# Designed miniproteins, single chains, continued (4), part 77

Each design is a single chain, and the fold is of that chain. pLDDT is the mean over its residues in the fold that is shown.

## One batch from the design tools (miniprotein)

Design m14830
Fold by ESMFold2-Fast:
Structure m14830 (fold): chain A 78 residues (1-78)
Amino acid sequence: MLEKEMEAGVYEIAAAVHKVIGEKYKEKGELEEAAEHYRLAAEYYREAARLYREAGDEESAEIAEKKAEELEKKAEEL
């Protein structure tokens, strides 16, 4: 259980990194690259949500899933 929560945390860090990279590309006007990094960040949040759910942490899973949806929406709106 705890081990899966730690793995989920690693995926959340990876997601946050790609979100920042996407934001930097957006600032440069490189919208295609920004969208790719936002989608990758969303995938990492979905993996975190899956791991939290497997660990029985439904609340953290819901939060991670919502973050993934927000990033997918940002990618579509570019």
Scores: mean pLDDT 86

Design m14831
Fold by ESMFold2-Fast:
Structure m14831 (fold): chain A 97 residues (1-97)
Amino acid sequence: STRELIERILELVREGRYEEAHRLLHELVIEGRLSVEELIELEREIDKILAEKPEVDPKYLSLIQILRKFLGTETISDETLRRFAERFVEGLRAVAE
């Protein structure tokens, strides 16, 4: 189930359906259906897809693209991405209350 939903998110991103992909990702995080490790893997795959697209609305950037802009670096370490992903998950779940 979770794997099929992850694959659906990736397909939505490939099709440029960013709002739907973003909504589904948030729902999975809020419901606790997506682990931090799965979120990191998903975000790296989203980053690869978005890297091939000429323009994306800033609100639909991958977490990795946001971190690159925020930190001013091209390379995001696994440790940095994990810490940010953990905070992102905590933030989304807090807002859902």
Scores: mean pLDDT 77

Design m14832
Fold by ESMFold2-Fast:
Structure m14832 (fold): chain A 69 residues (1-69)
Amino acid sequence: LDPATVEQARAALERLREEAQRLRDEARRSTDPEEKERLLARAEELLEQARALEAAVGDALAVQRAEEE
């Protein structure tokens, strides 16, 4: 696995988590139940994408370590 690809994936993970947190903060400040639900749903979607990316990177790194050792 290319180190640049790993760093790009880490940057994407950080951005997804930051965006999800921002949406959660907006949901906390919203007084509209429908808006709050939409913001929380969007945040959950981003966290799901982050989990999938994290798992994919972990699997790829495990394979590369086996090849190196």
Scores: mean pLDDT 77

Design m14833
Fold by ESMFold2-Fast:
Structure m14833 (fold): chain A 65 residues (1-65)
Amino acid sequence: SASAEALVRGLLMHDLGLSEAQADEVVALLRAGDLEGAARLLQTHGGLSPERARRAAEALAKLLD
């Protein structure tokens, strides 16, 4: 839903420090089912380890459901 997307974008920007453009790209990848691509962006821009990024991508994808 649009509300879930807004919440996920807010979490990415507020908690992980992503820019609006970076958060939007992560949401687009999660919507496409590309959890690996989303996790890679969370590593690169969010500073998460590979394991944390994978878990975060899975949790965020579930929120968008």
Scores: mean pLDDT 86

Design m14834
Fold by ESMFold2-Fast:
Structure m14834 (fold): chain A 94 residues (1-94)
Amino acid sequence: SELIELLRRAAELAGRAVEAGPEAAREALELAREARELAEKVDGGIGAMVAGAEELLEAALRLLEAGPEQRAAAERNAASARRALEAAIRAAEA
């Protein structure tokens, strides 16, 4: 499934966002946005899960761009985004 592949790639990049920097967070966000468009055609609930992950990735990206003092907050937001994307994968595989 293209949806599941996009979600897996987004989750992997979200998990690496703090180490890899803002570019990984941006790529994860772009993949999540593509996944949301596909998810909305399959199930509105899955679409909502992915939309939640997008908000968390946008927050993580802003925090990473704000500087090293926000690293812990960025890490928490990126980890939450990864969990939301993993939940969307499980729902899409059900």
Scores: mean pLDDT 87

Design m14835
Fold by ESMFold2-Fast:
Structure m14835 (fold): chain A 61 residues (1-61)
Amino acid sequence: SAEARYNLGNAYEAQGRLLEAAAEYAEALRLDPGFADARANLAAVSTRLTGKPPVDYLLNP
């Protein structure tokens, strides 16, 4: 179950769907709090979300 969530997170991340990826990694950690790979990937995705470079998307109405 936790591994399946982690794999879904990886699939979303590969598609650039970082919010969905973060949600799936968070669910993997909820099911297995010791899942080090899910924790590391959640941290990496969170950094990518907060460190997003300024692009036209931020100015799009």
Scores: mean pLDDT 74

Design m14836
Fold by ESMFold2-Fast:
Structure m14836 (fold): chain A 120 residues (1-120)
Amino acid sequence: MKETKTAEKEVTVRLDRPGDTASAPLFAGATVKKGQRVTVKVEVELLSPGEAEVTASLHADGQVATGTARVRGGEKATIELTLDKPAKEDGARVGVSLTVTALSPMGELKLKVKVTVTFE
């Protein structure tokens, strides 16, 4: 049976130097069932002026998937991640996080993030 969970989050990070990074948790509180495959879609919108590189990370059952996108102020990017193998055990926690790197002049960056996690 296919199960889908969606979360929306506004992420505010302050990056005072070029190349500085900040990380934010996007999704937690779900566990896999044995044999389920986990896919995640991360939609990121940069609400503030500037340019950022965003990396999404999906962790479950000892597996990691990552994807990177670049966003400019007012633009949206989509990162899609899939774990290579079905879950080996019941109860492994699913975590999704975002790392933001400033590519433009520094300050407060505001991002709107929508995470859709699918269990099959």
Scores: mean pLDDT 79

Design m14837
Fold by ESMFold2-Fast:
Structure m14837 (fold): chain A 74 residues (1-74)
Amino acid sequence: HMEEAKKHLERGKKLYDQGKYEEAVEHFKKAIELDPNNVEAYTLLAKVYFKLGKVEEAQKYLDKAIELMKKRIE
């Protein structure tokens, strides 16, 4: 359900604001699992990986967000 994905996205954002980056990653991954076309979840996951210093992983999820945005206009 989109509603469950939204709850995980919201929880992940709160954890990010608290500096709990590893926990935020888990909630953003669950949001993606429930709604794999959620561009915001991929963008936020990339942002968390940048905070963790995992630049390659951050770039991977950012590229996925860009790919999904391109599909919306094609």
Scores: mean pLDDT 83

Design m14838
Fold by ESMFold2-Fast:
Structure m14838 (fold): chain A 69 residues (1-69)
Amino acid sequence: VEELEKKAEEYHQKALDALNAGDYRTAAEYFRKASEYYEEIAKAKGGDPKLLETSKRYREGADILEAAA
């Protein structure tokens, strides 16, 4: 689980770096990857609703950024 959390944080940071650079498409891709890792963490923790909500928020944010790009 710790490795998945580390990867989720890494992709979150990469997404922020891309967003800060104005690269909305790359930011959307990295937020989607972060969402996938948070979903896997949620599953590993028996479907933790807070982590599932976090995953959903990253997915929705990625969709918005992709539409803006």
Scores: mean pLDDT 81

Design m14839
Fold by ESMFold2-Fast:
Structure m14839 (fold): chain A 61 residues (1-61)
Amino acid sequence: SNVELLREAIRALEEGDREKALELIGKLPGAGPEVIALMSKLPTEELIESLRASLELLEAE
């Protein structure tokens, strides 16, 4: 599920495994190479914040 992929990506970023996090994000529906390229330009801390915000919105349905 998208929620599980986001949780795993956040965990990978917290562990310093940026490559694994981007791979997990790439498995999300609609996440093409352009989305990955955009995210790869963000600092790790900003990536974590953005993914946490997305996860919170998905879980708050």
Scores: mean pLDDT 77

Design m14840
Fold by ESMFold2-Fast:
Structure m14840 (fold): chain A 70 residues (1-70)
Amino acid sequence: GEAAKEAAARAAREAALAAGASEDAPQVTYDVVLKTGDATHGGVALLLAGASVEAARAAGLAIQEALDKG
């Protein structure tokens, strides 16, 4: 539901920051996850914003976990 998308978007931003993503990358992944509710779109958005593969993978796992709990 909508609450799960919001939780996933927040988890994506927090995971991206924890993995060392900076500048606009965490906010871009937050916005994409909030719109799509999808871990793959969130991870791709982070990569396109210049984050590392490791940061994108960490964010993707956090998004999926939040969606699964909602």
Scores: mean pLDDT 75

Design m14841
Fold by ESMFold2-Fast:
Structure m14841 (fold): chain A 61 residues (1-61)
Amino acid sequence: SMEFEQEVEKIIKDLLEGKISEDEAAKKIAELVKRYNASEEQVKKALRKFLLALTQLSKKA
């Protein structure tokens, strides 16, 4: 759903901006998956975005 994707995008943005921790981002994404009954494809897409964000953060350290 568009709403699920938008909320995931907001979480990833907050993570990349240092507004939330990696653990907080993971917890928020898991909560969204439950709230929206996200499909397997939506979950995979969200996890891929999260892993890419973690990779970007590791390069800034």
Scores: mean pLDDT 83

Design m14842
Fold by ESMFold2-Fast:
Structure m14842 (fold): chain A 134 residues (1-134)
Amino acid sequence: SKAEKILEEGRKIVVETRKKLYENADAPVEKQVEIIREGLRKLAELLYEAYKNLPQEEFEKVAREIFHDFATALWLVGQLLGLTLEQRNKLMEVFVELYNKILEALKNNKSFEEIQKIVDEGIEKLRKVLEEMR
């Protein structure tokens, strides 16, 4: 189904982002921020396309499953990078806020450009959290 193809694409984005973060675990924070930004921009584009092309019920299921996969990946990466529980919780709070803002913007029929702006603002918050961690 269309929903299954979108879920598979979302999982690929999550897996690729996680792999790149593992490969860049010892890289400067700026490099890690760039990897997360690229992944989140691709994820937001996928959610935008899903919202336009899926019935509401299917979209909600897809969005929930993608959220769970990405949240799990971020938590595991944080653990692998040696982040404390407090630092991982801060990272998760920023991600949850960003994801909810994307979903709200989609429900309000915001443009693709406005959705990407929300991602960029969320990435700036994420950068500050990651800079404090190192």
Scores: mean pLDDT 83

Design m14843
Fold by ESMFold2-Fast:
Structure m14843 (fold): chain A 70 residues (1-70)
Amino acid sequence: MSKEELEEEVERAFTIMTLSVMKKAGASPEETAEELRRLAEKEKSPLMLEAAKVVEEKGIEAGIEYAAEA
């Protein structure tokens, strides 16, 4: 696996973990999307930013599915 592929896998895993924790905590899709957008800005992650949009539009489970398949 290339270094770039490994970094993308770590970013994807972190995104899924964050979404799963927030879902279990009972956070709203809006709160979850806002937090993920903040993390995306800090990490400069297009994956996290796109996942945040999916969460806001379709809910946390859809965001997890997006991150897992992206």
Scores: mean pLDDT 79

Design m14844
Fold by ESMFold2-Fast:
Structure m14844 (fold): chain A 61 residues (1-61)
Amino acid sequence: ASAEALAEVLGITVEQAQNILDAARKGAVEGRKNALPGEEGAGQISTKAAQGIADAKRALA
């Protein structure tokens, strides 16, 4: 569904849209992993979350 919609919007094939979505999902998963310093008290550790994001960007760049 999403791949088909993306393919139609971008004027590309569904297969190409799948590849783009796969790459985007990998990026989103990595970003989420690096940005989320635990599920229990994310609100209490927002400063730690910001630090995690900054550190992850430095490590990935």
Scores: mean pLDDT 61

Design m14845
Fold by ESMFold2-Fast:
Structure m14845 (fold): chain A 63 residues (1-63)
Amino acid sequence: SPLARELLERGKELFEQGKYEEAARYFVHAIGLDPSLLPEVIELLKQHPEGAVLAERLEKTFG
């Protein structure tokens, strides 16, 4: 979905700004619209110490 990709990219921008709670909301909505994005989001989050807890939560919710 084009919308799911746009939400994912906005989530990445928010994550880079340190807005982790807002980024999490965008990632959840993106994956909810397109579950195939889950591996890409998890890979991104696992590259950053700040993303580790969110990656675990997303894997439990959608994986």
Scores: mean pLDDT 85

Design m14846
Fold by ESMFold2-Fast:
Structure m14846 (fold): chain A 71 residues (1-71)
Amino acid sequence: SAKEAREEAARYAARAIRGIGLAQETILLAKKLGDEELREKAEEAGKLSVDELLERAEELLEEARRKEEEK
């Protein structure tokens, strides 16, 4: 149905937006930490599929946050 199609599209868009947001947050934290390798990994995550992007961005953001807490 049109409603189900809209709900699926909304969920897909929400996942894409979340993944992009997490990747961008990771890039900003990596720049703040001076971690060029982490920044490059986060930028590369943006080239993945939506689901892979979300998982990878979450992983990289957790790494960046742990490194920030250690400073």
Scores: mean pLDDT 77

Design m14847
Fold by ESMFold2-Fast:
Structure m14847 (fold): chain A 67 residues (1-67)
Amino acid sequence: SQDALAAQAEALLAQAEKAIAEGNLDEASKLVMQAQRLTSQITDIAKKKALMDRIVALNRKIAEAQR
């Protein structure tokens, strides 16, 4: 279901935020990539956009934290 896909993607993004806080940037990148794969399967435009916005924000944090 759309709700199950969104919930799983949200859980992966929450894990990615924790990984960033712990300095585990490789793990954070992997978790964001998994969330992107789930988000690509979502057909609800509003839910997909909300998840994509969070993915973009986390990818930016990872890129900034690598220096």
Scores: mean pLDDT 87

Design m14848
Fold by ESMFold2-Fast:
Structure m14848 (fold): chain A 59 residues (1-59)
Amino acid sequence: GELYRAVAPVPATSEDELSLRPGDVVEVLEEVSPDWWLARSLKTGRVGRVPKSALERIE
């Protein structure tokens, strides 16, 4: 999938969300809603939902 970097902190508020810090890289797997992606953290290997607004494309 395409690689994105977190530009803002993302606190996980539920079990299905990824917690991210600025600079964390994720691989986008699919769109789950207009505002959210399902993504995999390259740092932890965990899969979860992330807000599109907190990410910028790097690949």
Scores: mean pLDDT 81

Design m14849
Fold by ESMFold2-Fast:
Structure m14849 (fold): chain A 66 residues (1-66)
Amino acid sequence: SAEEYFLKGLELYQNGKYEEAIEYYRKSLDLDPGHQLALDNLIHALKVTGREKEAEEVRKEFEARQ
């Protein structure tokens, strides 16, 4: 489920596995595009890994769905 993917992403992030965490946050959002916590954590993980442009693209994609 979206929630299970999100929680797995949190676990991975807390263990410094940022790229895997990003993958699981994306999987969560694919199942539930309205999952605000997954979106926020995805944007944060992208920024801390130096992927700021990708973070901005994700934010715009979310805005377009509203």
Scores: mean pLDDT 84

Design m14850
Fold by ESMFold2-Fast:
Structure m14850 (fold): chain A 60 residues (1-60)
Amino acid sequence: MERKVEALALAVAKIIRTEGRETGEKSARVAGKHLGLSEEQVKEAIRRAEEMVASGEPLP
């Protein structure tokens, strides 16, 4: 489960940087359901994605 949350967070961070936060959040919800993540895990992935974007570090 943790690895799926981290993978989702990274994917969402890339979407936020390229397409904006609203699109990233929508994508996170759709992908999270597909991955079998709970609402809390999807929110955590979005939170981590926002931290990654705010840090300004290059995404792998």
Scores: mean pLDDT 77

Design m14851
Fold by ESMFold2-Fast:
Structure m14851 (fold): chain A 75 residues (1-75)
Amino acid sequence: MREEGRKAFEEGKYEKAIELFEAQLRRDPNDVVALRNLAQAYNKLGKFDKAAEYLRRYAELSSSREAQVIREVLA
């Protein structure tokens, strides 16, 4: 569940957090929270290509000001 993924991330268990957030995303492919959390977890593991991919998807689905800035940076 969302709380379990976040808890794993806070505990520094980034691989576990990724598994849980990917399971969340499989159930709801447009879950912007899962996309943002996956980007952060991959960034913590130094997998910047994967982090950028999820961040781009987050930016496309989110109307937040942060998402707008991300779209500009990734363009």
Scores: mean pLDDT 76

Design m14852
Fold by ESMFold2-Fast:
Structure m14852 (fold): chain A 59 residues (1-59)
Amino acid sequence: TSTLLAIKHDLKLSDEELEELLEMIKKGTSREELVKYLQEKYGLSERQAEGVIDALINS
């Protein structure tokens, strides 16, 4: 999916880091926890983190 490639490129994620995020979503990690994780680990704004989560869920 082109969306996953765009996320990997923009955040410079490794395959393992992307898989970790997908597993957190599948495990039922809350949106608020995912937003906080992305903000703290990758320096994203709240809007950017929400966009990434929405893209991952809809992939």
Scores: mean pLDDT 76

Design m14853
Fold by ESMFold2-Fast:
Structure m14853 (fold): chain A 107 residues (1-107)
Amino acid sequence: MTREEREARLDALVDALAEHFKLTPQQRENLRKLLREALDAVENGDEETLQKIAEKLGISPEFVRRLVTDPEVTLEDVLKALEESLRQAAKQGPAAALIRIGNFLDL
């Protein structure tokens, strides 16, 4: 995949996630920027930035890498990973769940 093809795929994923989660235009733009930052981190070998993004979303760095580079990763795969992230946060208590939701919405 070219960089342009990866960006187009990520834009389509952002559109689908924004519709699923009923994101505002600002939240959608923040999510687009975050995923482009993740793509830049993967292409530049910036493991620190990749880990920071993974921690914010509560998913593995390896899944973030796949999300931005692997065309076989579907919307359903992303939704399952984010739902599992929220489920794990909820087990730590309501405050942890709200922080995780805030991280998603601050995207």
Scores: mean pLDDT 77

Design m14854
Fold by ESMFold2-Fast:
Structure m14854 (fold): chain A 67 residues (1-67)
Amino acid sequence: APAPKELTIRIERVDAAGVSTLKMVIKVKVTEGGAEVLGVETADDVSEEEKQRIVDAILDSLRRQGK
């Protein structure tokens, strides 16, 4: 049976000293010809607008991978 492929995408910011801070965790289900967001977790300093922009960019990227 075709199980949907799930991806976990972690977005981190790395400062000039090499310290990494986790900003977002996005869980995505990849389907035939598209992708669907299953869940998004954001750090307190990430706005709803920034969250939506990042999610849209990821979905567009995954849609372009159409294989």
Scores: mean pLDDT 73

Design m14856
Fold by ESMFold2-Fast:
Structure m14856 (fold): chain A 54 residues (1-54)
Amino acid sequence: MVFEEGETVYRIKVKGTTGGGGDMWAKSLEEAEKLAKEIQKTTGREVTIEKVTL
């Protein structure tokens, strides 16, 4: 499903990724926090969540 213009989304940024990497996107803060925890557990890297309006 595509994000709509004017929609508020959450960008999840992974710091210091050595192989591949990039930002992930979530439609809610709850989902963003879930993804951030998953990434931190899997990679051991610091993750930040940013609120973005499209």
Scores: mean pLDDT 70

Design m14858
Fold by ESMFold2-Fast:
Structure m14858 (fold): chain A 71 residues (1-71)
Amino acid sequence: ELEEKIRELIEEMIEEAEKKGIIELDEKEKEEIIKTFLEKARESVSAFASLESIEAALERRKAEKARLEAE
């Protein structure tokens, strides 16, 4: 099942990034990222498979949260 494989991959990447201290996400933020990539994967599997795509989405989410907190 493609969706299940994609979810597992994203979860592993997020977990690894958290262990490295690169990012700190609450449970809601993790689910939002997973849902975003699952939605993108339904349109483009190639986009999901890219590490750059995952990193870009994580950075964008973090930046947006910082903006909301500051604004």
Scores: mean pLDDT 68

Design m14859
Fold by ESMFold2-Fast:
Structure m14859 (fold): chain A 86 residues (1-86)
Amino acid sequence: MTEEELERRLREAVRESVIAQIDYSIAKVQGKNEEAEKWKKRYDELAEETARIAEQLGRPDVAEAARKGGGFDAIGAEYELWLRER
């Protein structure tokens, strides 16, 4: 797998993880506990996939953030690195 392919997969996994976290939160607020559990499982899976891809790209900071808070935390770690490189 090329670095470009890994970067594309990372972006896709982060995006899907964020969507799953949002859907989980909406389901929780609506009292749809079964739907919430379904989305929780999905975002946990996507967070781990995001972490694995980030590690392959040499981004352990993004991997750690993804494992702690899913896609939202992974995006935060990306943004912080971008600011530091300026």
Scores: mean pLDDT 73

Design m14860
Fold by ESMFold2-Fast:
Structure m14860 (fold): chain A 55 residues (1-55)
Amino acid sequence: SEERRREILKAYYETKFDVEKAAEKLGISKEEVERILDEYQRETGGLLPPPELLK
């Protein structure tokens, strides 16, 4: 869901782009974090989400 994706992106930024720490913080798999990042990158034309999304 969009809310789940947003929480994963926030955790990724809060952990200074550490996928493993973001996954641990949310209690999910590293694979799920990577999957959501890939989906967002695809939607944005190949870029990672900007920090401004998280304000």
Scores: mean pLDDT 74

Design m14861
Fold by ESMFold2-Fast:
Order: structure tokens, then sequence, then C-alpha cells
Structure m14861 (fold): chain A 92 residues (1-92)
């Protein structure tokens, strides 16, 4: 079921981009990254979170889950940096 959900979200992200809806596309990429985290595919999760942040640089949720992905990879310094960026966005 996860693979079917991933395929659906990929299509929704592509359609949002074609319609110029960067905010929705960023949301779909964030959700895709979260599903890849659930699958244990941390590098792919990071790639999707980075795509989300390229479209929506103030997305605190994307920074937080990007931090979680780096923590799962054992990169605690990068994880802490991204968690701090998420907190800074929420405080602004």
Amino acid sequence: SLDEEIKRLEKEAEEALKNGDKRSAAGWYTRLGQLYLEKGEYDKAIEYFEKALELDPENATAYRVLGEAYRQKGDFEKADEYFKKADEIIKK
C-alpha cells in the first residue's frame, strides 16, 4: 500500500508543479519524504524534503522531518542544525 500511495503523491506533486502551485507541491514532496522515512530509505526521503524546501523555504515541517532523516542516518550535527532552523521559522 505504501508504494501505491507514493505513486499517487508523485502524480499529485507533478500536477501541482504544472499548475504553478508551489505550496501544494512542497506539501506533497514533504509527504513523499515522510513515506520514504517509513520505508527506511533515508537518502530518498532527504531528496524529497530538499525539493519541498526549494519550493517553500519557510516550511518548518520540512526542516523538522529533514532533521529526523539525518538523525536516522546518524548525522546528529546536521539533524540539530535542521531542528534549529525549524524552530527559528516557527518563532518568526
Scores: mean pLDDT 86

Design m14862
Fold by ESMFold2-Fast:
Structure m14862 (fold): chain A 87 residues (1-87)
Amino acid sequence: MAEEEELARRLEAIPEVREADRLAREAAEAAAAGDYAKAAELARRAAELAERGAERAREEGDERAAEALRRAAETLRAHAEALEAKA
């Protein structure tokens, strides 16, 4: 648990992660409102930021953060595709 809390703090320190989280929340709000096209666009932008955050983490030598962000980007892209199919 402490290790997961430390990882979360390191992820939050990455500017791209904070912006990706904001866009992911906006995507969820758009989807809840039935605007699947907007939700898909926001989710794709969040995925791009998560991928850039993973690159930054890798450059800083934080392999665990880089792996977590790469998985997050893949999940966000898959979610965007599902939302796009509903639009």
Scores: mean pLDDT 84

Design m14863
Fold by ESMFold2-Fast:
Formats: structure tokens, sequence, C-alpha cells
Structure m14863 (fold): chain A 60 residues (1-60)
């Protein structure tokens, strides 16, 4: 199973990827940084429409 990862840049850019449901925090951060080319400064686990998701805020 996979869960969505929303990657938000400080400039308001939004990218979406996915991570395995059993992914570690380190793996989630690595996925967000790979998708953005930036550094994760905040990571939150959220519930969107009853489903788990992650939101990562990234800086250059």
Amino acid sequence: AEVPLYVVGADGTLKRTTVPADASEEEIIAAAEKASGGRVVRLQKVTLLGQPAYVALVEP
C-alpha cells in the first residue's frame, strides 16, 4: 500500500509523490527532498478525506 506525499515549496510550488505505508520518517524525507531538490524543514502526517497522507515543507 502507498500513501500520498505532498511536497510544498516556500515559493508555493506543490509536487505530489507517494511513499510506502510502512516508510520510515527518513525515507519520507528522502522522497520529498528528491522530488523538490530542497531540504525538508517540516513534515506532518495528516488525514485527507479519511485517508492518511504526509505534507513536507521544503526550502532551497
Scores: mean pLDDT 82

Design m14864
Fold by ESMFold2-Fast:
Parts: sequence; structure tokens; C-alpha cells
Structure m14864 (fold): chain A 88 residues (1-88)
Amino acid sequence: SDRTRQFYQIIRQAIDYIQMGYYYLFVNNDVVQAQVYANRAQQLVQQARQYLGDSVSQQQQSVIDSVDQAIQDIINGNVPSTVYIPSV
């Protein structure tokens, strides 16, 4: 559905921001910029949730949980787990 496509497009943007947060945190040693990108990723996850219907699939919930965990890892100064999403 168009909503499922929009959800995954926004989630991909969130993953890009998680990657930027990782780069700033572990490559540039810039905690302030890492926090900025983690916060931007969190806002994108909130936006993506608006495209979900009355029932969230287990796959969609698993993706959300993985992205949320990766964002929290960056916020806490930890290496995030890789997030995998289906091609949509």
C-alpha cells in the first residue's frame, strides 16, 4: 500500500540519520552532533508511525523496535546494531 511504502521510505531516512550519528560519535568523536542526528532519527520514526494502519504488522513492529534500539544505542554512546528492512 502507499502507506506501507511511505512508512519504509521514512524508516530508511531514519536509518541514514542513525548512520550519521554513528559516524559523528565513533569517527569524529562529536557527541553533540551524534545526539542531533539521533534526535532527528527519533522524529522520523514518530512521523513513520503516522502511516501505519489500525493494525501494525509484526514485521513493521520489529523494524520500529530495531530502529528505536539503534537510536537509544547512539544516545547512550554505544555501537548500534544493524537494522535490516524489506525492499518496498
Scores: mean pLDDT 83

Design m14865
Fold by ESMFold2-Fast:
Structure m14865 (fold): chain A 55 residues (1-55)
Amino acid sequence: LAEQGDLAEKILLEKGVPEEEARRIAHRIVLENQRNPLSDEEIKKRAEEEAEKLL
C-alpha cells in the first residue's frame, strides 16, 4: 500500500510535476485505492492523467 503512493509520486515527478503537488496527488490516489483497489498499471494511469491535467 505504501508502494502505491511511492509509485504514483515517482511517475508524477518524472512527468515534471513539482514535489509538493506530486505528494498531494499521490496521497489522493492512495485514498482512492483504499476504497477501490487498483492495480499498479491503474495507479500509473491515474498518475499520468493527473500530471497531464497540471502540465
Scores: mean pLDDT 75

